Designed miniproteins, single chains. Designs and how they scored, part 35

Each design is a single chain, and the fold is of that chain. pLDDT is the mean over its residues in the fold that is shown.

## One batch from the design tools (miniprotein)

Design m1191
Fold by ESMFold2-Fast:
Structure m1191 (fold): chain A 54 residues (1-54)
Amino acid sequence: SINEQIRQEASREAHRRLDERLARAPDTWMAEASATMEMMLERYKIEDRLLAEA
């Protein structure tokens, strides 16, 4: 129906705007999470290497 088509169009537009909003105001949480994960992996590698050298 026309109402369903309008709802689908509105949904797509809302999702597009959400994506733009998230890209424009990047969630520092994701950047911090990535940095934290990388730090933890690096720490684990260092720990593993030190244990191997002991």
Scores: mean pLDDT 62

Design m1192
Fold by ESMFold2-Fast:
Structure m1192 (fold): chain A 86 residues (1-86)
Amino acid sequence: DKSVMEQIMDIMQAASTAGIRARQAAREAGLSELDQLEVGRRAFLETLDAEVSKIENKKLASVVRNIGRRLLDNEVARKREAIRRA
């Protein structure tokens, strides 16, 4: 049995890794920085939702989803701002 914190960290790492890999693939394919960001955002959300769907404790599932979505929203906002300033 994993601790609640370990489970949250594992899910966040999986979602983050999926987003990073998707963005790298989009960059290699020659997509714009905004399109790269959208591809990464979608991969993060798909992985987050898949992992959260496996959590039987609905309160824990809600907490993990809210943490993941907040981290994603903050990262996307920061990267959009960086692209806008470039």
Scores: mean pLDDT 85

Design m1193
Fold by ESMFold2-Fast:
Structure m1193 (fold): chain A 87 residues (1-87)
Amino acid sequence: MMELYAEYYRRLMSENEEAIVEGLKEKVVPPETKRVLLRAAALHSLALGIPQEKVIEILREKHGLEVSRAEFSRALAEVQAELARLA
C-alpha cells in the first residue's frame, strides 16, 4: 500500500514540477499549483493517517493556502480514484 502511494506521489511531483516550483514563488499560489499541493496533501493524509483538519492547517501555515473541507474532500476523491486505477 505505501509503495503504491510513493509511486503516485513521485508521478504527481515529477509531472507537475514546473507548476509547483514556479507557483510557490508567487505571493498568491496559482490554481494549478494549488491543485497539485491539494492532491499531494490528500495522498499524505491517506498514506500516513493524518487528520484532514491538521493537513488543512499545514497547508494554510506553510503554503498560505486557504482550503475548505469541501475542496480537500474533492482532492481526496480524485487521489483515491487515481490510486484505484493504478492498483
Scores: mean pLDDT 71

Design m1194
Fold by ESMFold2-Fast:
Structure m1194 (fold): chain A 74 residues (1-74)
Amino acid sequence: LADELRREVRKLEETLPPDIREELRRALDRVLRDPRDPDAQAEMMLVGSKAVESGADPKVVGRVLALVRRMREA
Protein backbone atom coordinates (compact mmCIF):
# COMPACT_ATOMS: atom_id res chain seq x y z
CA LEU A 1 0.00 0.00 0.00
CA ALA A 2 2.64 2.58 1.02
CA ASP A 3 4.82 1.87 -2.06
CA GLU A 4 1.75 1.91 -4.35
CA LEU A 5 0.65 5.26 -2.84
CA ARG A 6 4.16 6.72 -3.30
CA ARG A 7 4.17 5.60 -6.97
CA GLU A 8 0.72 7.09 -7.74
CA VAL A 9 1.62 10.37 -5.96
CA ARG A 10 4.89 10.58 -7.97
CA LYS A 11 2.94 10.30 -11.24
CA LEU A 12 0.51 12.99 -10.07
CA GLU A 13 3.39 15.33 -9.07
CA GLU A 14 4.63 15.40 -12.69
CA THR A 15 1.43 17.24 -13.76
CA LEU A 16 1.18 19.72 -10.84
CA PRO A 17 2.56 23.24 -10.28
CA PRO A 18 5.42 23.45 -7.70
CA ASP A 19 3.34 24.87 -4.80
CA ILE A 20 0.67 22.13 -5.00
CA ARG A 21 3.41 19.51 -5.57
CA GLU A 22 5.05 20.56 -2.27
CA GLU A 23 1.68 20.46 -0.44
CA LEU A 24 1.08 16.97 -1.88
CA ARG A 25 4.51 15.77 -0.62
CA ARG A 26 3.81 17.12 2.90
CA ALA A 27 0.34 15.54 2.96
CA LEU A 28 1.81 12.20 1.78
CA ASP A 29 4.48 12.30 4.53
CA ARG A 30 1.78 12.95 7.17
CA VAL A 31 -0.40 10.07 5.92
CA LEU A 32 2.58 7.68 5.80
CA ARG A 33 3.59 8.72 9.36
CA ASP A 34 0.07 8.24 10.79
CA PRO A 35 -2.60 6.93 8.35
CA ARG A 36 -5.30 7.22 11.06
CA ASP A 37 -4.64 10.93 11.80
CA PRO A 38 -7.87 12.80 10.84
CA ASP A 39 -5.86 15.96 10.07
CA ALA A 40 -3.56 14.06 7.68
CA GLN A 41 -6.60 12.58 5.92
CA ALA A 42 -8.30 16.01 5.65
CA GLU A 43 -5.09 17.60 4.30
CA MET A 44 -4.78 14.87 1.63
CA MET A 45 -8.40 15.42 0.54
CA LEU A 46 -7.86 19.21 0.39
CA VAL A 47 -4.66 18.80 -1.70
CA GLY A 48 -6.57 16.38 -3.97
CA SER A 49 -9.22 19.05 -4.61
CA LYS A 50 -6.50 21.64 -5.38
CA ALA A 51 -4.84 19.19 -7.80
CA VAL A 52 -8.10 18.70 -9.74
CA GLU A 53 -8.59 22.51 -9.87
CA SER A 54 -5.06 22.75 -11.36
CA GLY A 55 -5.94 20.31 -14.17
CA ALA A 56 -5.03 16.92 -12.69
CA ASP A 57 -7.05 13.90 -13.86
CA PRO A 58 -9.84 13.30 -11.29
CA LYS A 59 -9.44 9.52 -11.79
CA VAL A 60 -5.76 9.65 -10.78
CA VAL A 61 -6.62 11.80 -7.73
CA GLY A 62 -9.42 9.32 -6.91
CA ARG A 63 -6.92 6.42 -6.95
CA VAL A 64 -4.58 8.31 -4.56
CA LEU A 65 -7.46 9.06 -2.15
CA ALA A 66 -8.67 5.43 -2.34
CA LEU A 67 -5.17 4.23 -1.35
CA VAL A 68 -5.09 6.71 1.56
CA ARG A 69 -8.47 5.35 2.76
CA ARG A 70 -7.21 1.74 2.48
CA MET A 71 -4.12 2.60 4.59
CA ARG A 72 -6.44 4.07 7.28
CA GLU A 73 -8.53 0.85 7.29
CA ALA A 74 -5.49 -1.44 7.53
Scores: mean pLDDT 79

Design m1195
Fold by ESMFold2-Fast:
Structure m1195 (fold): chain A 62 residues (1-62)
Amino acid sequence: MEEKRREILERAAQEVASLPGVERAEVDWEKDTVTAYLGPEATPESLARVGDILERARAELA
């Protein structure tokens, strides 16, 4: 069961890191979430996509 959780969070982190204006993304294993590090090129659209990716991952973990 934990292997699937790892897969979901790592996939979410990779998707977040691929977005324009995101410099990197790291999995927070204690909170079952992803921490996104934003660069100066981050836009409101990029932030909305980060939120959507994280909500999808949270739904998959439920």
Scores: mean pLDDT 78

Design m1196
Fold by ESMFold2-Fast:
Structure m1196 (fold): chain A 91 residues (1-91)
Amino acid sequence: MSIEEKLSKFAKKLFESELVESGALVAIPALPGDKEAQLIGYITVKKPISAQEILDLLKEIAKEVGLDAEITVEADPNRPNTYLVEVRIKV
């Protein structure tokens, strides 16, 4: 499985989660000369939860799809129940 296939599976599993209401993630593939592939965007959850709970969910999904990645989650202070998500994979 390619890194791009794993990122696609990651996004699909995340949006299948009962906790996730909506969101948008953009896959940025590693091009010649790039150091990493990325999946970046936001998710909105159905009810208030902590950024740590979102991070734990993302790490679990990453393990399920076999993705060895650095994951960052930040709560958006201007949008309720919304989190900024970044997944970085070294290539």
Scores: mean pLDDT 78

Design m1197
Fold by ESMFold2-Fast:
Structure m1197 (fold): chain A 61 residues (1-61)
Amino acid sequence: SVEEILKELEKLRDEAEKDGLDFVAETARYVIRLIKERNWSEEEARQALENVRKVYEHEKA
């Protein structure tokens, strides 16, 4: 569900902020805002979550 995807994005935002990865945290906040304001579909929201995860993994490594 979109609600579950939003929870995962919020968790990823918080982990990125904890790790000092400000760019990833800001990107997650931006995506969360877009999903909520634009009423993105579950598929669109899931794709955005996967993209943020990839950025997080790249910056963490």
Scores: mean pLDDT 83

Design m1198
Fold by ESMFold2-Fast:
Structure m1198 (fold): chain A 95 residues (1-95)
Amino acid sequence: MLTELSEEQEEELLELGRKIEAGEASEEDLLRKLQELGAERATKVVALHLALEKKNLKYYELAMEALEELRKIADEESLKKIEEMEKELEKIKKE
């Protein structure tokens, strides 16, 4: 459900994400942190973001699960964004 993370935990995850982009931390570190916090939904959403940005097929299944969950609660504008993300993931997979 919503609010699975505290504000402090959310800040830590944002900082960790920046460290990953800088090459100071790995995608595995981020996923382990989210799993430790019990943030199942956040884990899927972050996996989607990592798959799109880093083109990492290891997280493809989690990314697809994130899109499936988002579809169930999405508004019409959000659905268009989800379709764009799916097309991007398909391009990554096709490479």
Scores: mean pLDDT 72

Design m1199
Fold by ESMFold2-Fast:
Structure m1199 (fold): chain A 95 residues (1-95)
Amino acid sequence: KKILEEFEKKFEEFKEKLIEALKKAGLLTSEEEIKQFSGILEGGKELLLSGDEEKTEKFFEDLEGLLDLLESKGIDVSELRKLLEEIKELAEKLK
């Protein structure tokens, strides 16, 4: 399977699981909020496929901070952390 296809699959799994975790934590409560957040993640995906390593690093830091926030609220983020590391590895292979 092509690396780009695996990256897109893992990113979609991460997005779906992250949105569900945010809904469980009460941080996303409306369809509009979910749509806006999904758009932010899609923008981040395009950043990961760009040559801008500084923006890519900040995006990953922001995601790690969000996972830390969810964990502090009692949400199990183990699967999300694993998916994020897999996404980082695949993004590096696409450079």
Scores: mean pLDDT 82

Design m1200
Fold by ESMFold2-Fast:
Parts: structure tokens; C-alpha cells; sequence
Structure m1200 (fold): chain A 79 residues (1-79)
């Protein structure tokens, strides 16, 4: 990952951790979608934005199944 992509991950991880701790899947999806949209707005490709989301979710403690499900939702949203 670039330093800019890593910065986006680091800023998102605390918010994602709070949503995971609360069991708030709707909030987790909302944060993930907004993270991907911000990445694209800053010049990332769709694939790079999805990679940022997947990395941030994993670092926040999401399971592989949660990462896959949410990344798919984000991919569909970016369409």
C-alpha cells in the first residue's frame, strides 16, 4: 500500500473498531462505504479503494467472513 492508502486505513480503524464492538453492522457498512468513496475522490481506483476497506476492516478486528461480506457491499455501491 502507498503511504496515502495507509493513512486512510489508520484514520478508519478506530471508527471501525467502535462499530464492531457495538455489533453495529449498519454503521460498519456505512463507514466502509464512506472510506471507499473518500479513496476514489482522492484518486484511488475502485480496486485500490476496496483494498483500503479490506485492510482497515482486518486491522480493526473484523473476521474474514465480515471483511468479504462488507467488501462485496462496497464493490456493489461503487458500481
Amino acid sequence: MSEEQQKLVEEAVPKLKEALKAGDMERLEEISIKLAEEGVKRGLSKDEAISVVSRALAEAGASPEEVQRISRKVQEHLD
Scores: mean pLDDT 83

Design m1201
Fold by ESMFold2-Fast:
Structure m1201 (fold): chain A 71 residues (1-71)
Amino acid sequence: MSPEELRREATKLIQKLVRELREKHNATDEQLSRLAAEMQRVVDEGIERGLSIEEIRERLKQVKDELLKEQ
């Protein structure tokens, strides 16, 4: 995959996860903003380091799961 394609797919996943958390878990705007920023940072760093889409997805899942464990 190209870096642009990886970024596009990962961004779609972030948007989906943020939307789901807002609808199902009543997450605050502050929590959603911090989560989105952290996930985007993980994607940017992963692409720069040459990580696979699977490795990026695993890191995104971990960030999401950490937020859900606190709720």
Scores: mean pLDDT 75

Design m1202
Fold by ESMFold2-Fast:
Structure m1202 (fold): chain A 80 residues (1-80)
Amino acid sequence: SRDEIIEKFTEEALKREAELLAELRARQAGKSPVERGRLEAELSRRLDEISSELAKEYGLPEGISVATLVMLMEALKLSK
């Protein structure tokens, strides 16, 4: 069903976000504020790319943001 597709898409996207966020935190250790900002910008681009790839795989609209994925996950939890 579409709900199962959205759930799997959201779970995979959140898993990828968590992995990238952990990598970001490790890479930011001992860095200047400017370097931290660059790493955060790189993470944002990576998340957008992953979200677009997953959206294509699951037949969902391109450009769906991580924030939208979080909202979808919360909506699915409330419906269970």
Scores: mean pLDDT 70

Design m1203
Fold by ESMFold2-Fast:
Structure m1203 (fold): chain A 55 residues (1-55)
Amino acid sequence: MDERAESAVDALLSDDEVIRRVAMHDLKISEEEMEEIRSMSREEQIEKIKEILSK
């Protein structure tokens, strides 16, 4: 779970827009939720993604 969450955060915050979009769709993350995630620290982002992955 932790490794997947870290990988997912890296994909969501990738410099490549295509990778970011694919990750958002795969994880069912909304654009509003992404804005919140971007305002978080790395540690908070990983924790948030863990919660999303557990759903």
Scores: mean pLDDT 78

Design m1204
Fold by ESMFold2-Fast:
Structure m1204 (fold): chain A 120 residues (1-120)
Amino acid sequence: SELEKKILELIEEMVELALAALDRGLAASTDPEIKAELETLKLRLERALEGFKTLLKEKRYEELLETAKDFKEKLERDFDLLIERLRPLNPALAAELEERQKEILEILEKAIEELEKLVK
């Protein structure tokens, strides 16, 4: 379906942007605790992408919508906490991640809006 294709493209774009932002953070950071947090977020994103692809392929749209909403809340929280920790240590990286967080969440919200059309 055209809606399924649009949703997949939005989810993949969101994950690609998020992974690129986290890789930039990993390259710029020397703090082992911050590196561990970035690696944890990367793993969550990779697992979320595989989960979203599975649910979409199986046409489990209601479960995918709820999973995407839950993922958005957790992703926003995790980025907020990471940005807060980074701000005094590397304000430039914190600002970059804050901008990327906004872009990532906007794409994910658009994917959620398209998903709601499949459920309704």
Scores: mean pLDDT 86

Design m1205
Fold by ESMFold2-Fast:
Structure m1205 (fold): chain A 73 residues (1-73)
Amino acid sequence: SKVAEVKARIDELLADPSLSLEEAVHASIEVMLRAQLSPEEAAEVAAWLVERMRAEADPATAAALERALRAAL
């Protein structure tokens, strides 16, 4: 599904050691915007990503992502 493809791409970006925290967050948002998700699909991906970052990432990465998501979506 489109949602599953977007989630997989975001996982790849967040795991990429060549990207800074800021670059990975912005690239993830760009993936969501370019995927032309419906408002429902975008909300689902955003909620999933926020929960994932809170569980797996450091507090600075999670905070930066939440700020960027609120600004872009």
Scores: mean pLDDT 76

Design m1206
Fold by ESMFold2-Fast:
Structure m1206 (fold): chain A 74 residues (1-74)
Amino acid sequence: MSPLERIEALAEEAKRYATPEEQRLIDEFVQRVRAGDFEGALRVGTELLNRAADQDNYRLSDLVARMVGIVAES
């Protein structure tokens, strides 16, 4: 599975635990990765992590951290 395919699979799972606003940010993260805008993707990922932490949404935080980790390794 490619890094993008792994990110897309994690994003679909993460949306199950996300508010509509967080789902929009997850979609933006994936779009930026597809465009090769890794700096923009990491900024959106950081915002998602902060939001998940503020809400004690540990499942969303774990999934988004995995997505961010894949981008950082690229």
Scores: mean pLDDT 85

Design m1207
Fold by ESMFold2-Fast:
Order: sequence, then C-alpha cells, then structure tokens
Structure m1207 (fold): chain A 75 residues (1-75)
Amino acid sequence: MEKVRKAVAEFNAAHEAFARELAEAEEAGDPRAPALLAELARLYADFYEKLAKETEDEKVKEELLAKAERLRELA
C-alpha cells in the first residue's frame, strides 16, 4: 500500500502543478504558452486514461476520464 500512496501523492502533486501553470499562462496571455500547455495537457490526459483502465472503481474511473477529457479540450 505504500507504493500506491506514493504514486497517488506524486500524481496529485503533478496535477496541481499543471493546473496552476495552465491557469497562470491563460491569465498572462502568452502566445507560446497555449502550445506548450497543449502538449502537457496531452501527456496528462494520456496518463489519466491509462490509470482509468487499471481502476476497478467506476466512480474513480469516471473522474479520471472526465479529467482526461477536460485536458484533451486544451490539446
């Protein structure tokens, strides 16, 4: 269970950092930021989709797929 807790903590930290960076770039209106963030959004969307496939909890799976879908809209 320790490996799962570490993976979840690292995953949540990465997600929070990404969400903050995306919001800051949108607020700044940097013309290069959308392209960079679209690439990052694709990487995170792929990760969420893969994690969802390994999850047996339907609610968790739906939440992960919803996060991936929102990130796909940015890519």
Scores: mean pLDDT 70

Design m1208
Fold by ESMFold2-Fast:
Structure m1208 (fold): chain A 107 residues (1-107)
Amino acid sequence: MEIPEEILEVIKRLEEAKSPEEKDKVLSEYLRKTLGVDNATPENFADMLGLMLEIAKAAIELGHYESAETILNILEATLIAAESLLKDPRVAELKKELEELREKLKE
């Protein structure tokens, strides 16, 4: 997969961040800017989760496992909240992909 330049830049910023709190801020600012919203709406919530998963996959491909783990932790917490609110088929698909990436990080 060819990684978009914008995703490469956000991964670089994630690697430069020294704490989980700073990494969360970098990710949140990127998602807000890319989706053009202050908070995820019900209509674009699945798009937000998909973008987070794409960034995590790219971080793993580049060997940035700590940044990938931080993104996956945030994504997992968000999916748990989403399961109680959304019956979107994309949520189940994203949860499966998250579990597959988690297994890859344990190797």
Scores: mean pLDDT 72

Design m1209
Fold by ESMFold2-Fast:
Structure m1209 (fold): chain A 77 residues (1-77)
Amino acid sequence: NPVENRAQSLLDGGEALLARLPTASREELPELIALAESVIASLRELLPKLSPEQQAEVEAKIAQLEAAIAAARQALA
């Protein structure tokens, strides 16, 4: 299923961003935050097209990414 494959690629990208955000330099953080926000937006766009199981995974990843973005922004303040 192309939609499910797209969602999995975005989930994998989100996981990579979650690993990078806590260790990123101050110079890298703005771009990584923007990438994370883009991943969240793309995942939200796909949500209505996904299975209930994948919807739950996507919603959990969005919550994790939003928390990581908030922490990164706090670190930049």
Scores: mean pLDDT 87

Design m1210
Fold by ESMFold2-Fast:
Structure m1210 (fold): chain A 84 residues (1-84)
Amino acid sequence: MTVKLTITSLGPTTVKVENEETGESIVGTSSEVGKWIDEKYNAEKIVAKDLWSGDVYEFDNGFEAAGYVSSRPGAVLEATVYQK
C-alpha cells in the first residue's frame, strides 16, 4: 500500500508531517518525525516532490526525508510512502 504525506520545514530543528487522507499530523524534530513515519507506516521507501523546486527525490526512510526538509527552510515535500 501507499500513504500520502505532506512534510513541511518549520525551521532547522522543526518539521511538520501531515497524512493527506486522515489529517493526522505531528510537529517535532527531524528525528522524531522520521521515526513516526517509519514506525507508523512501516516505510520501505519514500518518493517525494519538493514543491518549491519541483525536483523529485527518493529516500530510503522517513528519517532521510525529514532530515532533507529540516536542512532546507521553507521546504514542502509532497511524499508517497511505499509500505513493506
Scores: mean pLDDT 83

Design m1211
Fold by ESMFold2-Fast:
Parts: C-alpha cells; sequence; structure tokens
Structure m1211 (fold): chain A 80 residues (1-80)
C-alpha cells in the first residue's frame, strides 16, 4: 500500500468511525487523533492535514464535525 493509499484509507476509516452510533465520543476522538498522527508520520504537513480534515468535516454530521474539530485542536497543540 502506498503512503497516499494509506492516507485515503485512514480518511475513510475516520468517516466511518465518526458516523458510527455504537462508538463513544472518546473512541471517535481517539480514531481521529490516530489518523492525524499517522498522516504526519507519512510526511504530510500540518497545512495538508488541516486541508484533509476540512474535506472530511464537510462530509460529516454536525456531531461528527465537532469531534473532528476537537481532535484537530488537540493535534495542533501537540504539533506546536
Amino acid sequence: MTPEQRAAALEAAVLRALEDPSMSDEDKLAVARYAMRTWARLGYSLAEIEARVEAVAARLSPEGREILERALAEFRAEAA
């Protein structure tokens, strides 16, 4: 699997997890944060990760978007 294919697979996994009614908000947050850290390890810049998060957020429910935005805020704090 190429880094690009792995990044796309993680994006799909985040979409599924954040829209999964059986998952807790804590577990959803953990999945989103794992994806952001993994994208960074694959060589994506903070700006590229933020752009990817924005694209994912546009496809989520308001509740899913709130969790994703919280995960991004925590990731930004860790990246600083």
Scores: mean pLDDT 83

Design m1212
Fold by ESMFold2-Fast:
Structure m1212 (fold): chain A 94 residues (1-94)
Amino acid sequence: MEEARKLIEEAKKALENGDVETAYRLAQEAFDLAIEAGRKAKTPQERREVAELLREVADVFEQIAEKSTDPELRQKAIRDAVAAYIEAVGLELE
């Protein structure tokens, strides 16, 4: 989880610098790590921690979509934001 959190921090910094492409790659890597962590989560506390991480990932994808001038990247970011949010809700319900 430390790796995923660091990637989210790096993605946010890339967004601050206007580098939406780098932010997207970092956010996607963080998303993949969060999904894997969710699969391995065995306790309600672990699931809540991963759900919180997925909500942060969703927020970053949403910001990428808002700042991107590339329609394809915008579409991918919106899709990934929704996917991350759905995964977070799923973990909180189980």
Scores: mean pLDDT 86

Design m1213
Fold by ESMFold2-Fast:
Structure m1213 (fold): chain A 96 residues (1-96)
Amino acid sequence: APLHPAVAREIERLRAAGLDGAADAIEAEGREAESIEDERERAARLSAVALRGVEALITAERLSPEARAALDAGLRAAPDVQAAWDLLAAADAAAV
């Protein structure tokens, strides 16, 4: 099935920024959200996924090039979507 346009847009922005690991995590969560049978719950999850894409880009922009590369590598190596988001939350906390 096609990805929600808002999710697809954030994936494109992350890839353009060189954040392929973050883009892959957003795509995986977006695909999972598309499988939700309840229309309202699906729409809410897709909106949350798109917002996480925006937050990932903002976090990465606040990091040094070395920290940004380390975050992306960690996101690519994450065993699941939750582990990827835990890494992003830790990077955001460190960037403040």
Scores: mean pLDDT 76

Design m1214
Fold by ESMFold2-Fast:
Structure m1214 (fold): chain A 68 residues (1-68)
Amino acid sequence: EEEAQREGRRLAAEALVNVYKELGDKTGKRDEYIEKARRDAERFLAEGAPLDTVAAELDRYYQELKAA
């Protein structure tokens, strides 16, 4: 697969972990969000995951963070 796609997924997974960390801090449920971050980041890093789908899902979590 293309290096750019692999790098894009890695950056998206990193951003997702940061979003969940802030959600955990805001809600006081840090352990719960750490577990979610681990599972969802692994899914984002899966080979062949479409970047458009990953980006759309990440945007949804950014909206959740803003609402919290």
Scores: mean pLDDT 72

Design m1215
Fold by ESMFold2-Fast:
Structure m1215 (fold): chain A 105 residues (1-105)
Amino acid sequence: MEVAERIREKVQEIIELAKKKGFSDEEIDRLLAAIRTVISFLEQKIPDPEELLRAIDRIFEAVKKALEKPGATVDDVFDAIIEEVRRLFPDDETLLKALETIKAA
């Protein structure tokens, strides 16, 4: 429950920041689909709640940094998510392929 509340707060912060940067509703929906996919994967791979929260924080930090760059595009944010996932799970092709598919949609 507490982890879900923290995720919801971070998701809302990302939505507000993306809207401020001029992202469309479709771009925001695709970004949220990618974030949701990563979080679900992290929940399956990391049984420890503290480690899970740290990994989730790293993903959200990467998204925020990408969004805060001048002229940031949705592709820049997807690339930031993919690179952070690659750092956390370099050998997991399934998650990386799923993220590339969402980015291409």
Scores: mean pLDDT 79

Design m1216
Fold by ESMFold2-Fast:
Structure m1216 (fold): chain A 87 residues (1-87)
Amino acid sequence: SNEERLKTLETHLEALRNLLANAPNLSDEEFLTYARILGQELLKEFPDDAEIQAIARRLLEARTREEALEAVREAIKTLEKKIQELK
């Protein structure tokens, strides 16, 4: 349902925002590890959404803090857009 999809999108958006806010307190390895975990969760939860799958793969493939930060910011924008489309 749209309500269940909205709730799942909001949960993952909150996790991404929390990771971004906590980035200064994490090592590069820790930040990349958390970005990878969130990328895996997005791939699992949204298999039919090509835009979410694309950003999830960027989170998984990030090799530097800079790449992971860019991927997290773009993931936040993508999920915000998807949430707005359901409201």
Scores: mean pLDDT 90

Design m1217
Fold by ESMFold2-Fast:
Structure m1217 (fold): chain A 85 residues (1-85)
Amino acid sequence: MEEIREQLRAAEAALETPKVWVENADAAGWSEKEKELARWAAEAAEKIRAHVEELRRAGAPLEEILREMLARLREVGEELEAALA
């Protein structure tokens, strides 16, 4: 259980990363395309949070919540990598 909670905290921290990208994009010299992708990723992270909240309200086990969160985070990462390639 503690291991799952630690992984959930790490996944929740990962959901905050796109907001940091948006906030620092100008200072980091990011292109307009990269800034658009950062905003898209931030919106995707909010959708993941909303889905996770619905799972919690439905009484889903922590392992299922973690699995769903990690799967969606992976999809966002793959889309970002593909768009930047």
Scores: mean pLDDT 79

Design m1218
Fold by ESMFold2-Fast:
Structure m1218 (fold): chain A 83 residues (1-83)
Amino acid sequence: TEEVVQKLARLAGEAVELAESYDREAGRRARQIVFDAILADPNSVEALAAAVREAIRLAEEAGVPREKVEELRKQLDELLAEA
């Protein structure tokens, strides 16, 4: 569970960085959502997974290539299968 949480946080960071590289405002919004989730409950797989999904959605909205967005979603699905 802790390992899954750490991997989810890393995936969230990757999505945030990708969003920021295409649209600074979308990246800042994604970063805030991830920080809020970690601040509320840093050990919640459900809360972090929701934050990762939203960060990936914001990355897609920011113009990150579809292939990269699909790769992030696949990584999220694989992590949730391990939880």
Scores: mean pLDDT 83

Design m1219
Fold by ESMFold2-Fast:
Structure m1219 (fold): chain A 89 residues (1-89)
Amino acid sequence: LPPSVFSKLTEEQIERIREEGKRLGKEEAAEVLAEGGRYTQKGDFEKARDHLFENGTELVKEIIGEKSEEEIEKEIREALEQALQDALE
């Protein structure tokens, strides 16, 4: 994921991503997203990136299910791109 995606996330976008993970019935996924988002909110973008990279693959599998790796990456990328577009407003 491009580093600029994490640096442009607002508190509202972080919560939206967390809520989407929870809506899919993945409590553990929601926790990982929330913690990563908190690092971004604090301005610790390197910590946010490392945390989401370390746990992101497992989180992505849990959120999307047993879809192919490319399909999972596409859906996550689209969600983060939407969050970035909203943050640029």
Scores: mean pLDDT 54

Design m1220
Fold by ESMFold2-Fast:
Structure m1220 (fold): chain A 73 residues (1-73)
Amino acid sequence: SALDLLEEAKERVERGDTEGAVRLLREAAKQLEAQGNTILSRIVRSAAKAAEEGHLAVALQGVRTAIDLLKEQ
């Protein structure tokens, strides 16, 4: 599920595995977009971009926000 991908991505960001995190975040964003959740997909893509650019704290905050919003649904 998208939630499982986001939780795995969070662990990867926390460990500094930026490549693994970006891959999982992009996969989660594609699943969310296919489900019609365009807002959450954009948040997740923004987190992936932050991770790619080495802004790990920003990426982690984005992933946490996406997880919280997805759990509220």
Scores: mean pLDDT 86

Design m1221
Fold by ESMFold2-Fast:
Structure m1221 (fold): chain A 85 residues (1-85)
Amino acid sequence: SEEGALAFARRLIDGMIENKRLSTKSMVAALVEMVRYLLEIEHMPLSKVQELVNEALARLEAAGVAQSDIDAMRKAVNETLKELS
């Protein structure tokens, strides 16, 4: 369900904010997994997934995640979205 998909995405980002000691690779993998889940399992529209990714990255940035980690996550998500388009 859309409600379940949104809850999953929010829980993942909350967990990343709580555990700021995650490696760049772990953060990238978690966000890519979220994107794949939303597109392939939940069949969420690409535009809505992009909005959720932008919101998630903004929340992580506001929580003090390093800009280099934000940039790495954004790059990996954009590459994943191109593959799934």
Scores: mean pLDDT 81

Design m1222
Fold by ESMFold2-Fast:
Structure m1222 (fold): chain A 64 residues (1-64)
Amino acid sequence: MEEEVRKAAESAVKTVENGRAWLAEQGRAPPAPREELIDAIALAVSQLYGVPYELARKAVEEVL
């Protein structure tokens, strides 16, 4: 379970990085600071995979 959550966090972070790179290419700033991004991604992973928020947040923090 933890490894699956970590893989989901890695995928989510990669997707966010790609989106932010695309926004930078368009001359636009990223919409959120690092700590807010960690919280948002952790909440999404927690809700999508039905895992505790604390576990999801730890996985996202380790990947970022």
Scores: mean pLDDT 70

Design m1223
Fold by ESMFold2-Fast:
Structure m1223 (fold): chain A 95 residues (1-95)
Amino acid sequence: NDNYISSVKIRSGIVLGQLRSMIDRARSLGDDETAARLQQLMDQLEELTQEAIKKLSQAKTDEEAQKIVDEFTKQVNQLMDQADQLWDEMQQKAS
């Protein structure tokens, strides 16, 4: 369903923007290790987004589509929890 695919794309775009901002900040602080780890999370988000869109294009019911969006949302939340931990650790080192 186009509405579910649009929802996934919008959320992915927002999270990609957040990760890019975090990477730019890490690089500005000279923390190339944190920048590299955040880049890996960005690559993982791209893979998760592509897989969710593929599954949604094959979904035949709203129930199937909602389950795919819920799984994507859960995985993106877990990925952002990792990004937030990396960010907090970087901020503590910079203090």
Scores: mean pLDDT 88

Design m1224
Fold by ESMFold2-Fast:
Formats: sequence, C-alpha cells, structure tokens
Structure m1224 (fold): chain A 86 residues (1-86)
Amino acid sequence: MVKVTLTVRRTESGEWIATAETVRDPSMNGPVQTEIFVNGKLVRRSPPEEGMDTSYASARAAPGDTVQAKGVADNETATSEPVELK
C-alpha cells in the first residue's frame, strides 16, 4: 500500500508552500516518488531513491491555486484530496 499526505503553509510574502510525503508498505521494494500538482499541472517530482520507503516533495503555489499530491511505488498510486488555497 502507498500513502500520500499533503500539507500547505503560507509564507509572510503571501506565497504558499505545499509539502507532500509518500510512504510505502515495507513489503514493497520499488523506489518511492512524490508528485505535486498545481491546478492539475505537475510542478514537482521527487527524485527516485533506491531502498527508501519514504519520499518528499515541495512546491510553491499562490492564493487561488488548487494543489494535490500523488505518491507512486511499484506501479501503485495514491492521491491526496485537492486543497484550494485562499
């Protein structure tokens, strides 16, 4: 099983930072990747690392954007719920 968690934080400049974490089941052997989408467009993908069970990605977004994360391992995918930034 693959699980992805998306967290958003606002900076003092009014920018948003979206951070996503992907975790795979210990029984899986493939590299884990995390992807961040802003308004349906892929803006960030974590580098694949062999032997890792977790991966992280971060991307900048603006007020009014909708952000979503996707986690990938061993051809399994998980998606976060989309978050609209105010």
Scores: mean pLDDT 80

Design m1225
Fold by ESMFold2-Fast:
Structure m1225 (fold): chain A 62 residues (1-62)
Amino acid sequence: MEKAIETIREAIRTLLGARSPEEIPEEALRAVNRAANELMDAGMSPVEVGELVTRIVAEVRA
């Protein structure tokens, strides 16, 4: 679970650093989707995963 959270955090940093959609690495988007699936497999609901992602975005932007 913790590794999946760190994967999402790193991918969000990469996405927020991009100036245009063309600069967003496809691998970063795939990594977020893979980590989200791992969290759901570990017992989190899709809603809980969405709340976690929202929290990480807020932390990275602060």
Scores: mean pLDDT 73

